# Designed miniproteins, single chains, continued (3): the designs that were tried, part 12

Each design is a single chain, and the fold is of that chain. pLDDT is the mean over its residues in the fold that is shown.

## One batch from the design tools (miniprotein)

Design m8384
Fold by ESMFold2-Fast:
Structure m8384 (fold): chain A 61 residues (1-61)
Amino acid sequence: SAAAEAARRRARELARAVVRQYRGQATIDQLKELVAALLAGRVSDETAREAVEEEARRLGF
């Protein structure tokens, strides 16, 4: 749905920014929980964590 796609885009944008800023300063698990917390009530925890996992995979983590 359009709402689900908007949520995934929002999660990916934040995940990319957070992973870029905190790479080498936090674990991927810590970044997953951070992004989930920042998007609480706007995006599901699963969608937020998946976005961080996708960005980590893209960067070869």
Scores: mean pLDDT 83

Design m8385
Fold by ESMFold2-Fast:
Structure m8385 (fold): chain A 92 residues (1-92)
Amino acid sequence: SKEEVLKELEELDKRLQESGPVIREKIESIKDPKKREKAIEAVKKFLEEIRELSKKLYEALKNEDYDKAKEYIKKIEELLDKLMAELDELLK
């Protein structure tokens, strides 16, 4: 529904805003240069993927396709979860 999608969008926006400083801190905490380089590459790939998904999300919202919008929100959330997990592994 539209109400569910708008709520999920608000939660996603908040999560993305809060994640920026956390990602930076995790990267800065990696002491191994090779692991830090891999972390930066993972973030670049994440930013490219969410840029593409954000365009699709915008079009879905514009067309009032709330099922597609919800799908794209979920994919962005899953990509963020994957990035956080990868950064945590590199931090070890």
Scores: mean pLDDT 88

Design m8386
Fold by ESMFold2-Fast:
Structure m8386 (fold): chain A 79 residues (1-79)
Amino acid sequence: SQVFADVAAETIRLLAADPELGQAFARGMEEVGRTTAEDPEKGRKLAEELKKEAAKQPHSQQLIRLVDTALTAGEVERR
């Protein structure tokens, strides 16, 4: 899907431009997805915290969208 392609492309860009930031953000998104699958309320709180950090970065809107995608993936996995 287009959303998956966009998420993958942006993650690759972050890893290439700043590997340390990219890795930290990738781990954060994985944790959001995993936590949301187990406990949606905790997942939402973790996603909100990660979005606050994303808002401080260049391309904040794209990064926030990636966090929302991880949250949605976790919700689907829970079902």
Scores: mean pLDDT 73

Design m8387
Fold by ESMFold2-Fast:
Structure m8387 (fold): chain A 83 residues (1-83)
Amino acid sequence: AGNEAVEVMRPKADEALERGWVPPEEEVREAVDRLRAFAERLGADQAVLDRLDAIRDAATPKQAAMAVLLAEALRLAEELLAR
């Protein structure tokens, strides 16, 4: 599930970055915070949580783009399931 979602979002993040998309720093932090909370609810390993914390502090452009896109996908999925 996690690896599959990452592989689906990877080319979308690459395409967005190639089009000159620069994720806002605040949006990246909010996205990582949302992904971290979701990972904690799923009982993710501490290594996964530590990696998310590292991305929150110093994301590469690709990590920033992927975090924003994954968090948006999670938000849309939660809205779909709530309605």
Scores: mean pLDDT 77

Design m8388
Fold by ESMFold2-Fast:
Structure m8388 (fold): chain A 88 residues (1-88)
Amino acid sequence: SDSVIQSIRQLGRSLNISDSRVQRAIQDAQQNPFQNVSDLVRRLGIPGINSDLNNLLDRVQPQTVSQLTQIPGVDQSLSTPILQILQS
């Protein structure tokens, strides 16, 4: 759980997500773990991902660094915390 919390905070800082939304996502994730990338996008409100792209993410369900780096705005440094959130 500590690694998940740190990964959510790292994503929030890197993507300029509001502190209030990051804290809400952390509290919710302790009772309701993130199911996939599209769920993470919805809860954090990740900028740059519209509904069409999020529908594609729900279909593809990226699980590797290589798949995650295909998402606009996601590089290797962001792929690691995303995987830690999803693999916990």
Scores: mean pLDDT 76

Design m8389
Fold by ESMFold2-Fast:
Structure m8389 (fold): chain A 55 residues (1-55)
Amino acid sequence: MSPREELEARVDAMIAAGASRDEIHLELGAFAAANPDLPAADVQAVARRADDALA
């Protein structure tokens, strides 16, 4: 499983559990810091997808 797939699965689970936008963005930042090989563009793509799902 790639770091991006792990991040996507984690964010999807948080959205399904009713997590707030702030909680999801905090997790995105923490995951990016823990996974330096994950491109910033991939993190931004997951963040945008989460924002669209919460709109």
Scores: mean pLDDT 83

Design m8390
Fold by ESMFold2-Fast:
Structure m8390 (fold): chain A 75 residues (1-75)
Amino acid sequence: SLEELIEEGNRLWEELVEIMRKLPDEVRRAIAARIRARVEEIYKASGGDEKAATEAVVRLLREAVEEARRLLEEM
């Protein structure tokens, strides 16, 4: 459901923020800027399809969490 997708997105965002707090400020800002730009693109492309937009954002957040974890492991 859309509600379940929103809850998953919120959980992934919380996880991402926690990982990003452990990364250098410059890296954290770059990740945040990239996510913001991609979210904007997703909403523009989705044309008001809230479920499709939310699914794409959840996928983006999953990818971002994996990337942030990898960067943290390199430290």
Scores: mean pLDDT 85

Design m8391
Fold by ESMFold2-Fast:
Formats: sequence, structure tokens, C-alpha cells
Structure m8391 (fold): chain A 72 residues (1-72)
Amino acid sequence: MEELKEALRLLGAYSRALGENGDRKVAIEKVREEFGLDISDEEMEKLIEEYRKLVADHSRAGQAETAAALAA
């Protein structure tokens, strides 16, 4: 589903921004701008944590089965 792809893209962008700058707040700001999200820094932090959990759960569960279910 697009949600899992979005989660992977957002987490990838966040990891790169954080690696480049080392500042969590700046990384959040860059990701928020890149994805056009009009939400608070606290909501961004929650979204990142939820997306990390979503990606971990889907990777663990076997993505072939998950991809088929999300595509249906």
C-alpha cells in the first residue's frame, strides 16, 4: 500500500537529513517541508515513531504476503 511506501520514503529522508545535520529539529523541519506536512514538530516525532514501528512490523511479517494484502 502507498502508506508503507510513504513511511519508507519519509524515514529515509529523515535519516539522511539527521545524518547530514545531526540536529533532530532541523531534520524534522526538512522532512516536513519535503513532504508538505502542515503539522507540529511533536506530531512529526510521533509520525516518525509510528512509521518506524509500521515498517518493522511489515518487514518481520513477510512483505510478500503484506504487499498482496495491501494491493487487494
Scores: mean pLDDT 72

Design m8392
Fold by ESMFold2-Fast:
Structure m8392 (fold): chain A 83 residues (1-83)
Amino acid sequence: MELSPELRVEMDVGVFQVMLAVAHRLKLSKDDIAALVRTFFREAKETNSEEELRAIVERVLEYVKTHYPELAKEIEAIAEEEL
């Protein structure tokens, strides 16, 4: 049984937000954060439809621009590279 697309998007966005907040709180290096973000986008690409993936990427980038603007350009570049 397929979960609703909206629920799947919310779950993946939530996972990303928790991951990034924890990484920032623990003061992980930019390289470690980049590795985590790449893994997230690769997993999201494999487990979601094209439409769901676009929604996840849009929500994730808006979150980063709002809460971690210093990482926004790097994460945006990783999203373009992995997708």
Scores: mean pLDDT 80

Design m8393
Fold by ESMFold2-Fast:
Structure m8393 (fold): chain A 73 residues (1-73)
Amino acid sequence: SAADLSEEEKERIREEARRNGLLPGVLYLQGGLLAMFGRDEEAEELYRKADEMEEALRGHDPLVDGSLRARGE
């Protein structure tokens, strides 16, 4: 869980994801595949990166008051 990310950290993660064409769903799928083959360490790294991207994209909702909704703003 990456709920404690700051708004600036979320912005950087979103910029990197868009620049590199990476989506959290893709990382989750690849992590799941690696886990099935017993490559748990690599799967964990992808899951962490995917969780951070998911949280960054979720926190970017401009129609929601982030200061009241979550601590990571």
Scores: mean pLDDT 64

Design m8394
Fold by ESMFold2-Fast:
Structure m8394 (fold): chain A 70 residues (1-70)
Amino acid sequence: SPQLKALQRQLIQLEVEEAMYRMLAWVYERSYELTGDEADRRKAAEARERARQLEEQARQVQAQIDQLLS
């Protein structure tokens, strides 16, 4: 259905964005380990929190997909 395809595309977009924020958090954590820059530690924490929010949104979209397939 068009609705199912739209939700599947939305899920992919959320998963890609989550992966990007997880990578960003990793980069800032590595920078903090090398430099001790507290700004990088804060940016890593912010990126992890954004990834967590995107993961939650992806779970909600997945639940909608599962409901349509049941």
Scores: mean pLDDT 91

Design m8395
Fold by ESMFold2-Fast:
Structure m8395 (fold): chain A 67 residues (1-67)
Amino acid sequence: MEEEIKNIANNIVTLSKTVSPENLETALRVLALQHDKETTIKILELAIPSLSPEHRKVAEEIIEELK
């Protein structure tokens, strides 16, 4: 499970380099539907340090919505 969380976080970082913040928001909302709240928050927290400021804001907004 920890390895899977890290792999998903790395995939999000890779995706963020090729898509707009708006498209990343859509992808993260789909991720939140596929995983429980606690797992989604852990994935996003791992990805956040590697994201650009605009992409980071989207991920942080989704974390706040899930809390």
Scores: mean pLDDT 83

Design m8396
Fold by ESMFold2-Fast:
Structure m8396 (fold): chain A 60 residues (1-60)
Amino acid sequence: MTLEEMKAALKANGVKNVEIEEVGDKFKVTQTGETELVHFPDGRAFTLNQGESVLLPKAK
């Protein structure tokens, strides 16, 4: 999965206020808005508070 594919998938899931960065073999997704449940294209979901980050492995 590319950075652009990840951005497109998160926008399709209604996620507006996250920053996405490539960190080695992972994406670092950081919440820049208020707390929300973020649904990821791999089927995982995390509640991200403002300023929180999650690291996701790059999918093929």
Scores: mean pLDDT 76

Design m8397
Fold by ESMFold2-Fast:
Structure m8397 (fold): chain A 78 residues (1-78)
Amino acid sequence: MNSEDAARAAAQYRRLAAAAEALGHHELAEVLRRAAALLEEVAETGEVTPEQEEEARELEERLRELEEAHLEALRAAQ
């Protein structure tokens, strides 16, 4: 990931976090804000440490798990 890609991804996560917060999905909003903050750090330095890249992958996996849990809850309600 380069600095430009990281900045773009961070902006996207910031927008998603704001939308999630507005809808009352506070936990999802918090995870999205954390992901955005990490990507903003990468964008500022232009460098990615192995630890930062691993943390980014972990946050992406957690976001996927939250999305799957939300979809499962919606299916159960149907």
Scores: mean pLDDT 75

Design m8398
Fold by ESMFold2-Fast:
Structure m8398 (fold): chain A 58 residues (1-58)
Amino acid sequence: SGQPSSEDKTKEYVEILKKEVGEKAAQAIKQLSKTSTDEELEKAVKVVKITHGSPRPA
């Protein structure tokens, strides 16, 4: 349903990273989106989320 645009995807990634990781990561992804393809951007976001989405340390 609907046709998501690259801009909408970028905004979603930025918001998720801002809440999950922090403003610095969100800003980096936002800037990367201007230079990289959406495939590269998606991969970068996934890596950041995996790195910071790991189970909490004991």
Scores: mean pLDDT 71

Design m8399
Fold by ESMFold2-Fast:
Structure m8399 (fold): chain A 80 residues (1-80)
Amino acid sequence: MDAEIEARVQAALDAAAEQAAAMGFPQELVDAIRNQDLDRAARILSEIYDIPYQDALDGLQKALEALRLKAEREVLEELE
């Protein structure tokens, strides 16, 4: 169960990382997204968008939580 949720979260993050690379974001951000390194990703996004680090971190934490909830829902729907 948990492995299936984590696999879906990782697949979504890999897709997001590929999209970020396609949009011209730095490789360091792409790697941070893929590795779930929220602190590193927040720092890079803070610099790119000129927003406070804490705002970037809060946004990333909410996005990751939303991805986990979506993955959990999809796994549960496939088991029903």
Scores: mean pLDDT 80

Design m8400
Fold by ESMFold2-Fast:
Structure m8400 (fold): chain A 90 residues (1-90)
Amino acid sequence: MTIVGRATGRVDAPPGETVTALARVVIELDQRLEIYATGEGGHGETLVLEVTEEVDVAPGTVYRRSTATSVTSSGGALTDVTLSVEVSFS
């Protein structure tokens, strides 16, 4: 079984600053997939992060995975952040 989640947030960073975006995947007993994205600053760049991971989760198990990435902001445009995580069960 394949679970695909996507988190989209707004990230603004001052020119020349570094923005950190975090993606966290949580698979709970109800097999609910939660993905979070966070970032802050002034105007920045568009960030797209895709993470694919295969996991084997037993019933009653919660799987958590956190992924972080950074991007240096440049320019004066508003930026949207999209984080994608895919988890496959076999």
Scores: mean pLDDT 42

Design m8401
Fold by ESMFold2-Fast:
Structure m8401 (fold): chain A 80 residues (1-80)
Amino acid sequence: SMAEKALEEFLKDILEAYERYEKTGENEEMSDYEKSLAAQGKKLRELLQKIEEAIANKDNPEYRDEYEKVLQLLKELLES
């Protein structure tokens, strides 16, 4: 769907902005939008690690609570 594609592109932009920020900080020329994404990038980085773990263990019932927590954190990040 278009919504899924837009979300994937948005997450890619956030990741790229955060990776750039982590390497160079404010020393690299960035847009206000990229700076905003980078400010949230630390939270997204931690969230993505948990998402990857949840995907790798999608059939593991022990990851059910972790998956729900990941969804909640993603919602909070997107509403920030």
Scores: mean pLDDT 63

Design m8402
Fold by ESMFold2-Fast:
Structure m8402 (fold): chain A 103 residues (1-103)
Amino acid sequence: MTVRVESSLEYDESVSPEAKKALEEGLREAARLLAEHAAVPGEAVARALRAIREGAEKAGFSVTEAEVSGVPGAGRAGDSVSLTVTLEKDGARAVVRVAATLE
């Protein structure tokens, strides 16, 4: 099964290089899990969100918002699932986006 993955990370300039690295590692793991489990969107999202939360904890960030969007019909070509997570620490903000589309 072919899966297309798109990911992005946006953060304030006040976020430390160490925190950025932890968030980027969490995003890479989340993208991997979302792609690996894309045929079952609920499981894919749960695993990806867990990976993002682990990266956030290592960076000292808290998850303040999590938004999931997806197309019904798990496992079909053209089905997509996306996750947008907002993270905050001491007034600094980071936004993680990850999406997987079945092709």
Scores: mean pLDDT 77

Design m8403
Fold by ESMFold2-Fast:
Structure m8403 (fold): chain A 61 residues (1-61)
Amino acid sequence: SERDARLRRGAVLLVRTDASIRTVARRVGFRSQATFSREFRERFGVSPRTVQRRRHVPAER
């Protein structure tokens, strides 16, 4: 889905850049960091902060 593609792009940006989670959320088309973070956790089972800390793209489900 388009939403899934946006979440995957967000994961890559969290790993490859030093942008804040809020900036990443906006760059991939989410109006709020809260919505991005909730949907990201539902999709990948980990928070955006965890992905950013690990610097590793989460596994697909």
Scores: mean pLDDT 83

Design m8404
Fold by ESMFold2-Fast:
Structure m8404 (fold): chain A 90 residues (1-90)
Amino acid sequence: GQELVDEAEKLMEKTKEEIAEIVKKLSPEEGKKKAEELLGKTAEEIVKKTQELLANPELAETGKKIADVLLEKTGEALGILNELIAEKKS
């Protein structure tokens, strides 16, 4: 139930932190590419877990909550990425 939602949120928050570190250390072009690759890998892991939950009618609500977390946190991660890249480009 809630533990799976909390785990997905924690994974996405960690990914946001790693994206910020990647962008700080690399050029804008390399930072964007590596950050998008990391975000894509994290999203794929969460999507797989969500699909397994949605396939079970008793766990479908939990799957929907995890999908909502993925959507919200992906938007936040892309916002951070775009802002940091823009700052580096001046």
Scores: mean pLDDT 81

Design m8405
Fold by ESMFold2-Fast:
Structure m8405 (fold): chain A 79 residues (1-79)
Amino acid sequence: KLEITAKIGRKILELMDRNGGVLKESDLPEIKEFLLSLGLSEEQVNQIINYIRELMKRNGGVLKREDLPELARKILEIL
């Protein structure tokens, strides 16, 4: 649970570094593929992606590093 959540967090940080410190809607397909590669179900992947979109909505369409603790907590609930 914790190890998978840490791997997801590292992938998100990697994508943020490519995009000037934020995660964008265009990054979500790569995250979806990554989550499926970790053995998550389609239901779990959809819950995580939808929550990322909800956080993005609060921040003008991007996910920031400040959102990562809240996202990590939600991922642990889904797993």
Scores: mean pLDDT 83

Design m8406
Fold by ESMFold2-Fast:
Structure m8406 (fold): chain A 92 residues (1-92)
Amino acid sequence: MAERLLEEAREHIKKAEEYAKQGKDDESVKHLNRAADLAEELARLGHVEEAMQLIKEIIKAGSLIKNPENVAKVIGHVLRVLGVVIDKELGF
């Protein structure tokens, strides 16, 4: 289960990098947001280390986006995942 989610998220990150390199910011953002949603699901299932690794990969891919307004759209999704990670690390 976790392995499938991790693989799917990484495929979205790879597509996001390819679209960002082509200047297709909207497509890149869509794929990064989907990867963040999958990272949130992993974190909720207790796979915190995998979720954190995906967040790092998403941030790195997001750095290729040229328009700062489009980067802001990804940041919101990343912050939501971080909230779940913090809850899992500090909560029960």
Scores: mean pLDDT 83

Design m8407
Fold by ESMFold2-Fast:
Structure m8407 (fold): chain A 96 residues (1-96)
Amino acid sequence: SEERVRELAEKYSVMELLQRGAQYMREAFEKKDKEKADESVEYFAAALLRMGAEEEARKFLEQLKKAKTVKERLQIAMDAALAVNKLLIEEAKAAG
């Protein structure tokens, strides 16, 4: 839920959210677990929210609502993780 994503963004750093999201993504892949796949997307969306990318976070959560399979959820999780990493790279370049 959006509320849970907001709570995660307040509780954890971007790096912690990425690490936990990656762990859930791995568990979802190994166990074909839909709930773990949903968790991975929520953690990556929380990382986006924490970085100020609220609209991107909403986009991935909307895609998650339309997903029917664990494979589709894992693809959304991977896309969200890539979006977070892109923002981190852009921030590092701007700071240097």
Scores: mean pLDDT 87

Design m8408
Fold by ESMFold2-Fast:
Structure m8408 (fold): chain A 68 residues (1-68)
Amino acid sequence: MVYKVKTPDGRELLIEGVSEKEGEVKEVKITDLKTGEVRTLPVKVVKVISEDELLLEINGQVLKAIKV
């Protein structure tokens, strides 16, 4: 599954390979849509809000992810 996240500093991140289960941590591919930078980081699913929305913890920040 692919999700998009908006960060507090105004970046948009594309997240590939995230788990859709609360409490799971997985190494995922993160692409910054503004810069094209690609990183692999551990991402924790904090909460499943809806079928299309997750609350994710990425690099110490809790961010809302929307299904693409």
Scores: mean pLDDT 82

Design m8409
Fold by ESMFold2-Fast:
Structure m8409 (fold): chain A 79 residues (1-79)
Amino acid sequence: MKEKALAEFEALAREYVEIAAEKYRKQGDEAAAEEVRAKGAELIPEQAAAAGASFSAAELEELAKLLREQVKRYREEVE
């Protein structure tokens, strides 16, 4: 189910961007937080489309698993 794996990958990438934006906001850099969100909104759909063209469903599931672990670690670092 390639569409499901791709949707999960995109959702995790968006979560990663929000964690990065929150990190900048906590540091008092609202401009950097907004820039990270703007860049994420632009690049995530493009990168998700590229991943969907380049990877199988199984490969996308493995990438989503790795990204989920990175999101978890990044959230712990920002707290």
Scores: mean pLDDT 77

Design m8410
Fold by ESMFold2-Fast:
Structure m8410 (fold): chain A 87 residues (1-87)
Amino acid sequence: SHQRVDDALVAIVIAAGELADGKISKEEALERINEQLDRIAEESGDYALAERAKKGIEEIFKNEEDPKKAAEKIIELVQEMARELEA
């Protein structure tokens, strides 16, 4: 459902914020984000978008050591996903 997709997108933003604030580890953030991306794939049927997002998150975490900057990039990616899902 559209509401469940929106809830999953919000949950990713919350996880990114908790990472930026030092409340969760990079490993915990990646696990939570991947769970929500799987939910987005199931609820939207857009498995290709979710797979691209997983790849994007993996690249962010490999290339950005600063958790606050990583969180900012994750939020940008989520905003792009939201735009594509509402097209």
Scores: mean pLDDT 86

Design m8411
Fold by ESMFold2-Fast:
Structure m8411 (fold): chain A 79 residues (1-79)
Amino acid sequence: SRTSRMATAVRGVLEALGHPEAAEAAEKAIVDAGKEKPGDDDYLVKAARDAALSVSDEEIAETARNAALGAIESVDDEQ
């Protein structure tokens, strides 16, 4: 699913940068947000950023946001 793809992408990026606690927090937040508002990409991106910010700093939070946005780009918009 798009939620799982986003969660996996954000976790992978943050783990690769040496921030496993931010990766775990962001992944969980994306999955939980996806259960509340399935398909609300803005809500999922915000959840990822806010979770990373709560565990790390603004630079890592922006990295999480950018990784989540990158995952969205791979989803085709229905015509």
Scores: mean pLDDT 79

Design m8412
Fold by ESMFold2-Fast:
Structure m8412 (fold): chain A 62 residues (1-62)
Amino acid sequence: MELEKQYELFQNLADAYEEGAKAARRAVERGGSEEVKQIYDDMETLANEYRKKAEELKKKLE
C-alpha cells in the first residue's frame, strides 16, 4: 500500500541522516570547521523529523 511505502521511505531517510550525522560528528571531533558542525546539526534535525513522520504514519496504519 502507498502509506506502507511512505513509512518505509521515511524510515530509510531517517536511518541515512542518522549515519550522516555520525560521520559529521566524527569529523567535528577531528577538528572540523563550523560548516561541518552545521552539517551535523542539519542531519540530526532531518533524522528526527523523518523518524517522527514515520511514527505518525505507523499510528495511522494501525
Scores: mean pLDDT 81

Design m8413
Fold by ESMFold2-Fast:
Structure m8413 (fold): chain A 106 residues (1-106)
Amino acid sequence: DELEKALKEYKEAQKKLNETVSEFDRAASRAINALRERGTPEEAEAFEKRYQETMKEIRELSKKGDEYAKAGTVEDAKKAVEYYNKGIELARQATEEARALLARVQ
């Protein structure tokens, strides 16, 4: 059944988004703390602002995914997966940037 497959895929994408966002939150928190301890206040403030902007964009993507998921069609479930995957990619890239900043600060 195409609907059962689509429902499984969007639930898996939603779970992966939640896990990736949690990973980003942890990486960002470590980077912010390191910048506050060993960086400049200006660098810490700039990164914290980018963190907030990135989290806002991820939340907007997640909300759009959830709105499509509620419609209960195969096509809408596929669109939900697309939005969740965009959020996953954004969170993954932001995690990489946070880890690079942490490595730079030593």
Scores: mean pLDDT 87

Design m8414
Fold by ESMFold2-Fast:
Structure m8414 (fold): chain A 80 residues (1-80)
Amino acid sequence: MLEGKKAVLDTLKELSPLKFGDEVLELDTESFAEFVYQALQLGMGADNETARAVAEAVRAGDYERAIELMRELHARRQAE
């Protein structure tokens, strides 16, 4: 679980200008999903639907799907 959260956070750091520390890894699953939801909208320009889809994957513990959706969002914005 912690490893999956770290992979999601490392992906957010890679794909966005956001700055945050490892204290975010100490959040419970729901608080972490809410953090990811807000971070995608503020740092990656995600719409509400995309941000909710990633947050739902995080809630489900499907961190691979969450990372996939974040990379798809980044690729779409780079292709513009």
Scores: mean pLDDT 79

Design m8415
Fold by ESMFold2-Fast:
Structure m8415 (fold): chain A 71 residues (1-71)
Amino acid sequence: SLEEVKKAIDQAKEELKYIITNPDKYSEEEREKALELFKKLAEKIKEEYPELKEYIDKVVKEMEKLYEEKK
């Protein structure tokens, strides 16, 4: 269901947020790769679930901003 997909996105977002906000545990390269993978998966999910596009775009933008602030 869309609700289950949205919950999975929210979980992935929290995992990515943890990676981005812990530079002592994750190198800059690892954090950048995690963001890139997240963005790639987000594009695929938007193709399959276009009704989630606005939500996914908002999440991706939030994560990109967080990465820039924490690198």
Scores: mean pLDDT 85

Design m8416
Fold by ESMFold2-Fast:
Structure m8416 (fold): chain A 71 residues (1-71)
Amino acid sequence: DELTEWAIEFARRARELVAQGKSLEEIQAELDAWVDRRAKEEGLTPEQVAQLRAIARMTVKGLAEGEARRA
């Protein structure tokens, strides 16, 4: 399941960036940069790029909601 693999990768990356003290905006920018690099390297279709960007956005939204619940 390619979407599951990408979700796991984004979650691992986001967790590392959180550990480094990055803001949600910085994490979003880094995830978007990774999507752009992978699209170029693997020749992804516009549909696949849109799916990866959606996963990246969902990852950041999950982090923001977690912070809101802790406040």
Scores: mean pLDDT 77

Design m8417
Fold by ESMFold2-Fast:
Structure m8417 (fold): chain A 57 residues (1-57)
Amino acid sequence: LSQAELDRIEAQLASIKDEEIRALLEKLPPEVQGVVLSILDSLKSVKEKLEEVKKYV
């Protein structure tokens, strides 16, 4: 993986604003909120892995 590609992925993840996600969560039914929280948890995990990979690229 190139550093430029990793930076691009990181920028894309950062462009998903926490405020927009929070606003959507408040509007969604509880059933759907659980799914969105699961997606957010996955995004946090991916961001942490990208930071680790960037150290070695």
Scores: mean pLDDT 68

Design m8418
Fold by ESMFold2-Fast:
Structure m8418 (fold): chain A 73 residues (1-73)
Amino acid sequence: KKYAEEAKKLSERAEQLAAVAEKHGITDLADRAREVSEKARKAAEQNPTKEQVEQLKADLDRVAREIAEALNA
């Protein structure tokens, strides 16, 4: 239950990041954010482990950092 809810939130956050990247023309990072969103969505539909949620969070943090760097360039 708890990790499924966390994975669902990660999917929603990744989709928001994809929309921001797409709005600013950063297509590659928008695509990567959507990949994280899809992986998190599928994990939320199953019984995800803590390790799976940690990996998804790390992937999301990396994409978020790259989007922030691109927007500040």
Scores: mean pLDDT 85

Design m8419
Fold by ESMFold2-Fast:
Structure m8419 (fold): chain A 72 residues (1-72)
Amino acid sequence: SVEEEARELVAKAGQPLVDLPELRELPEDLANRIEEFLLRYPLSAEEARRLVALAKEDPERALAIIDTALGL
Protein backbone atom coordinates (compact mmCIF):
# COMPACT_ATOMS: atom_id res chain seq x y z
CA SER A 1 0.00 0.00 0.00
CA VAL A 2 1.04 3.64 -0.42
CA GLU A 3 0.90 4.13 3.36
CA GLU A 4 3.15 1.12 3.97
CA GLU A 5 5.67 2.28 1.35
CA ALA A 6 5.67 5.79 2.87
CA ARG A 7 6.42 4.40 6.35
CA GLU A 8 9.27 2.32 4.89
CA LEU A 9 10.81 5.43 3.27
CA VAL A 10 10.61 7.42 6.52
CA ALA A 11 12.16 4.48 8.41
CA LYS A 12 15.16 4.60 6.03
CA ALA A 13 15.74 8.31 6.77
CA GLY A 14 18.73 9.49 8.80
CA GLN A 15 21.32 8.33 6.27
CA PRO A 16 23.97 10.75 4.88
CA LEU A 17 22.93 13.25 2.22
CA VAL A 18 23.80 12.21 -1.33
CA ASP A 19 24.16 13.84 -4.73
CA LEU A 20 21.44 12.51 -7.09
CA PRO A 21 22.20 13.36 -10.74
CA GLU A 22 19.32 10.99 -11.66
CA LEU A 23 16.87 13.69 -10.45
CA ARG A 24 17.71 15.64 -13.64
CA GLU A 25 16.05 12.82 -15.63
CA LEU A 26 12.66 13.36 -13.94
CA PRO A 27 9.90 15.91 -14.66
CA GLU A 28 10.51 19.15 -12.72
CA ASP A 29 7.53 18.80 -10.35
CA LEU A 30 8.47 15.25 -9.37
CA ALA A 31 12.18 16.13 -8.97
CA ASN A 32 11.23 19.08 -6.71
CA ARG A 33 9.06 16.86 -4.50
CA ILE A 34 11.84 14.29 -4.13
CA GLU A 35 14.34 17.07 -3.26
CA GLU A 36 11.91 18.38 -0.61
CA PHE A 37 11.58 14.87 0.84
CA LEU A 38 15.38 14.36 0.92
CA LEU A 39 15.89 17.68 2.75
CA ARG A 40 13.65 16.42 5.58
CA TYR A 41 14.56 12.71 5.37
CA PRO A 42 18.09 12.17 4.05
CA LEU A 43 18.53 8.77 2.41
CA SER A 44 21.60 6.73 1.47
CA ALA A 45 22.64 6.74 -2.19
CA GLU A 46 21.14 3.26 -2.67
CA GLU A 47 17.75 4.15 -1.15
CA ALA A 48 17.61 7.49 -2.99
CA ARG A 49 18.34 5.75 -6.33
CA ARG A 50 15.53 3.27 -5.62
CA LEU A 51 13.14 6.17 -5.01
CA VAL A 52 14.15 7.79 -8.33
CA ALA A 53 13.74 4.43 -10.13
CA LEU A 54 10.20 4.15 -8.71
CA ALA A 55 9.46 7.73 -9.85
CA LYS A 56 10.52 6.80 -13.41
CA GLU A 57 8.45 3.58 -13.40
CA ASP A 58 5.33 4.92 -11.67
CA PRO A 59 5.41 8.70 -11.10
CA GLU A 60 1.88 8.86 -9.63
CA ARG A 61 2.66 6.18 -7.03
CA ALA A 62 6.02 7.76 -6.18
CA LEU A 63 4.37 11.16 -5.70
CA ALA A 64 1.63 9.65 -3.51
CA ILE A 65 4.23 7.92 -1.31
CA ILE A 66 6.34 11.09 -0.99
CA ASP A 67 3.32 13.28 -0.20
CA THR A 68 2.14 10.77 2.42
CA ALA A 69 5.63 10.60 3.99
CA LEU A 70 5.92 14.43 4.09
CA GLY A 71 2.57 14.48 5.91
CA LEU A 72 3.90 12.18 8.65
Scores: mean pLDDT 77

Design m8420
Fold by ESMFold2-Fast:
Structure m8420 (fold): chain A 72 residues (1-72)
Amino acid sequence: SRRESLAAALEAAAMIVDMSGEPDAAERVVELLRRVEEIAGKEAAIRAAERIARHGSPEVSRAARELIEELE
């Protein structure tokens, strides 16, 4: 579906931002995950955040975990 495709693209963009090593990567990843929530709902955003938290940099993983706690 379009929502699933957009959510997947946003998650992929978040992974690319994390891999970039930019100083604001954690903030930008959270912004992208909030867009996943808007498009595909809270549970989809939590699942995407869990995947990013498992493989992201320490700062990005921390921000993703904080977002999971906020959304739960």
Scores: mean pLDDT 82

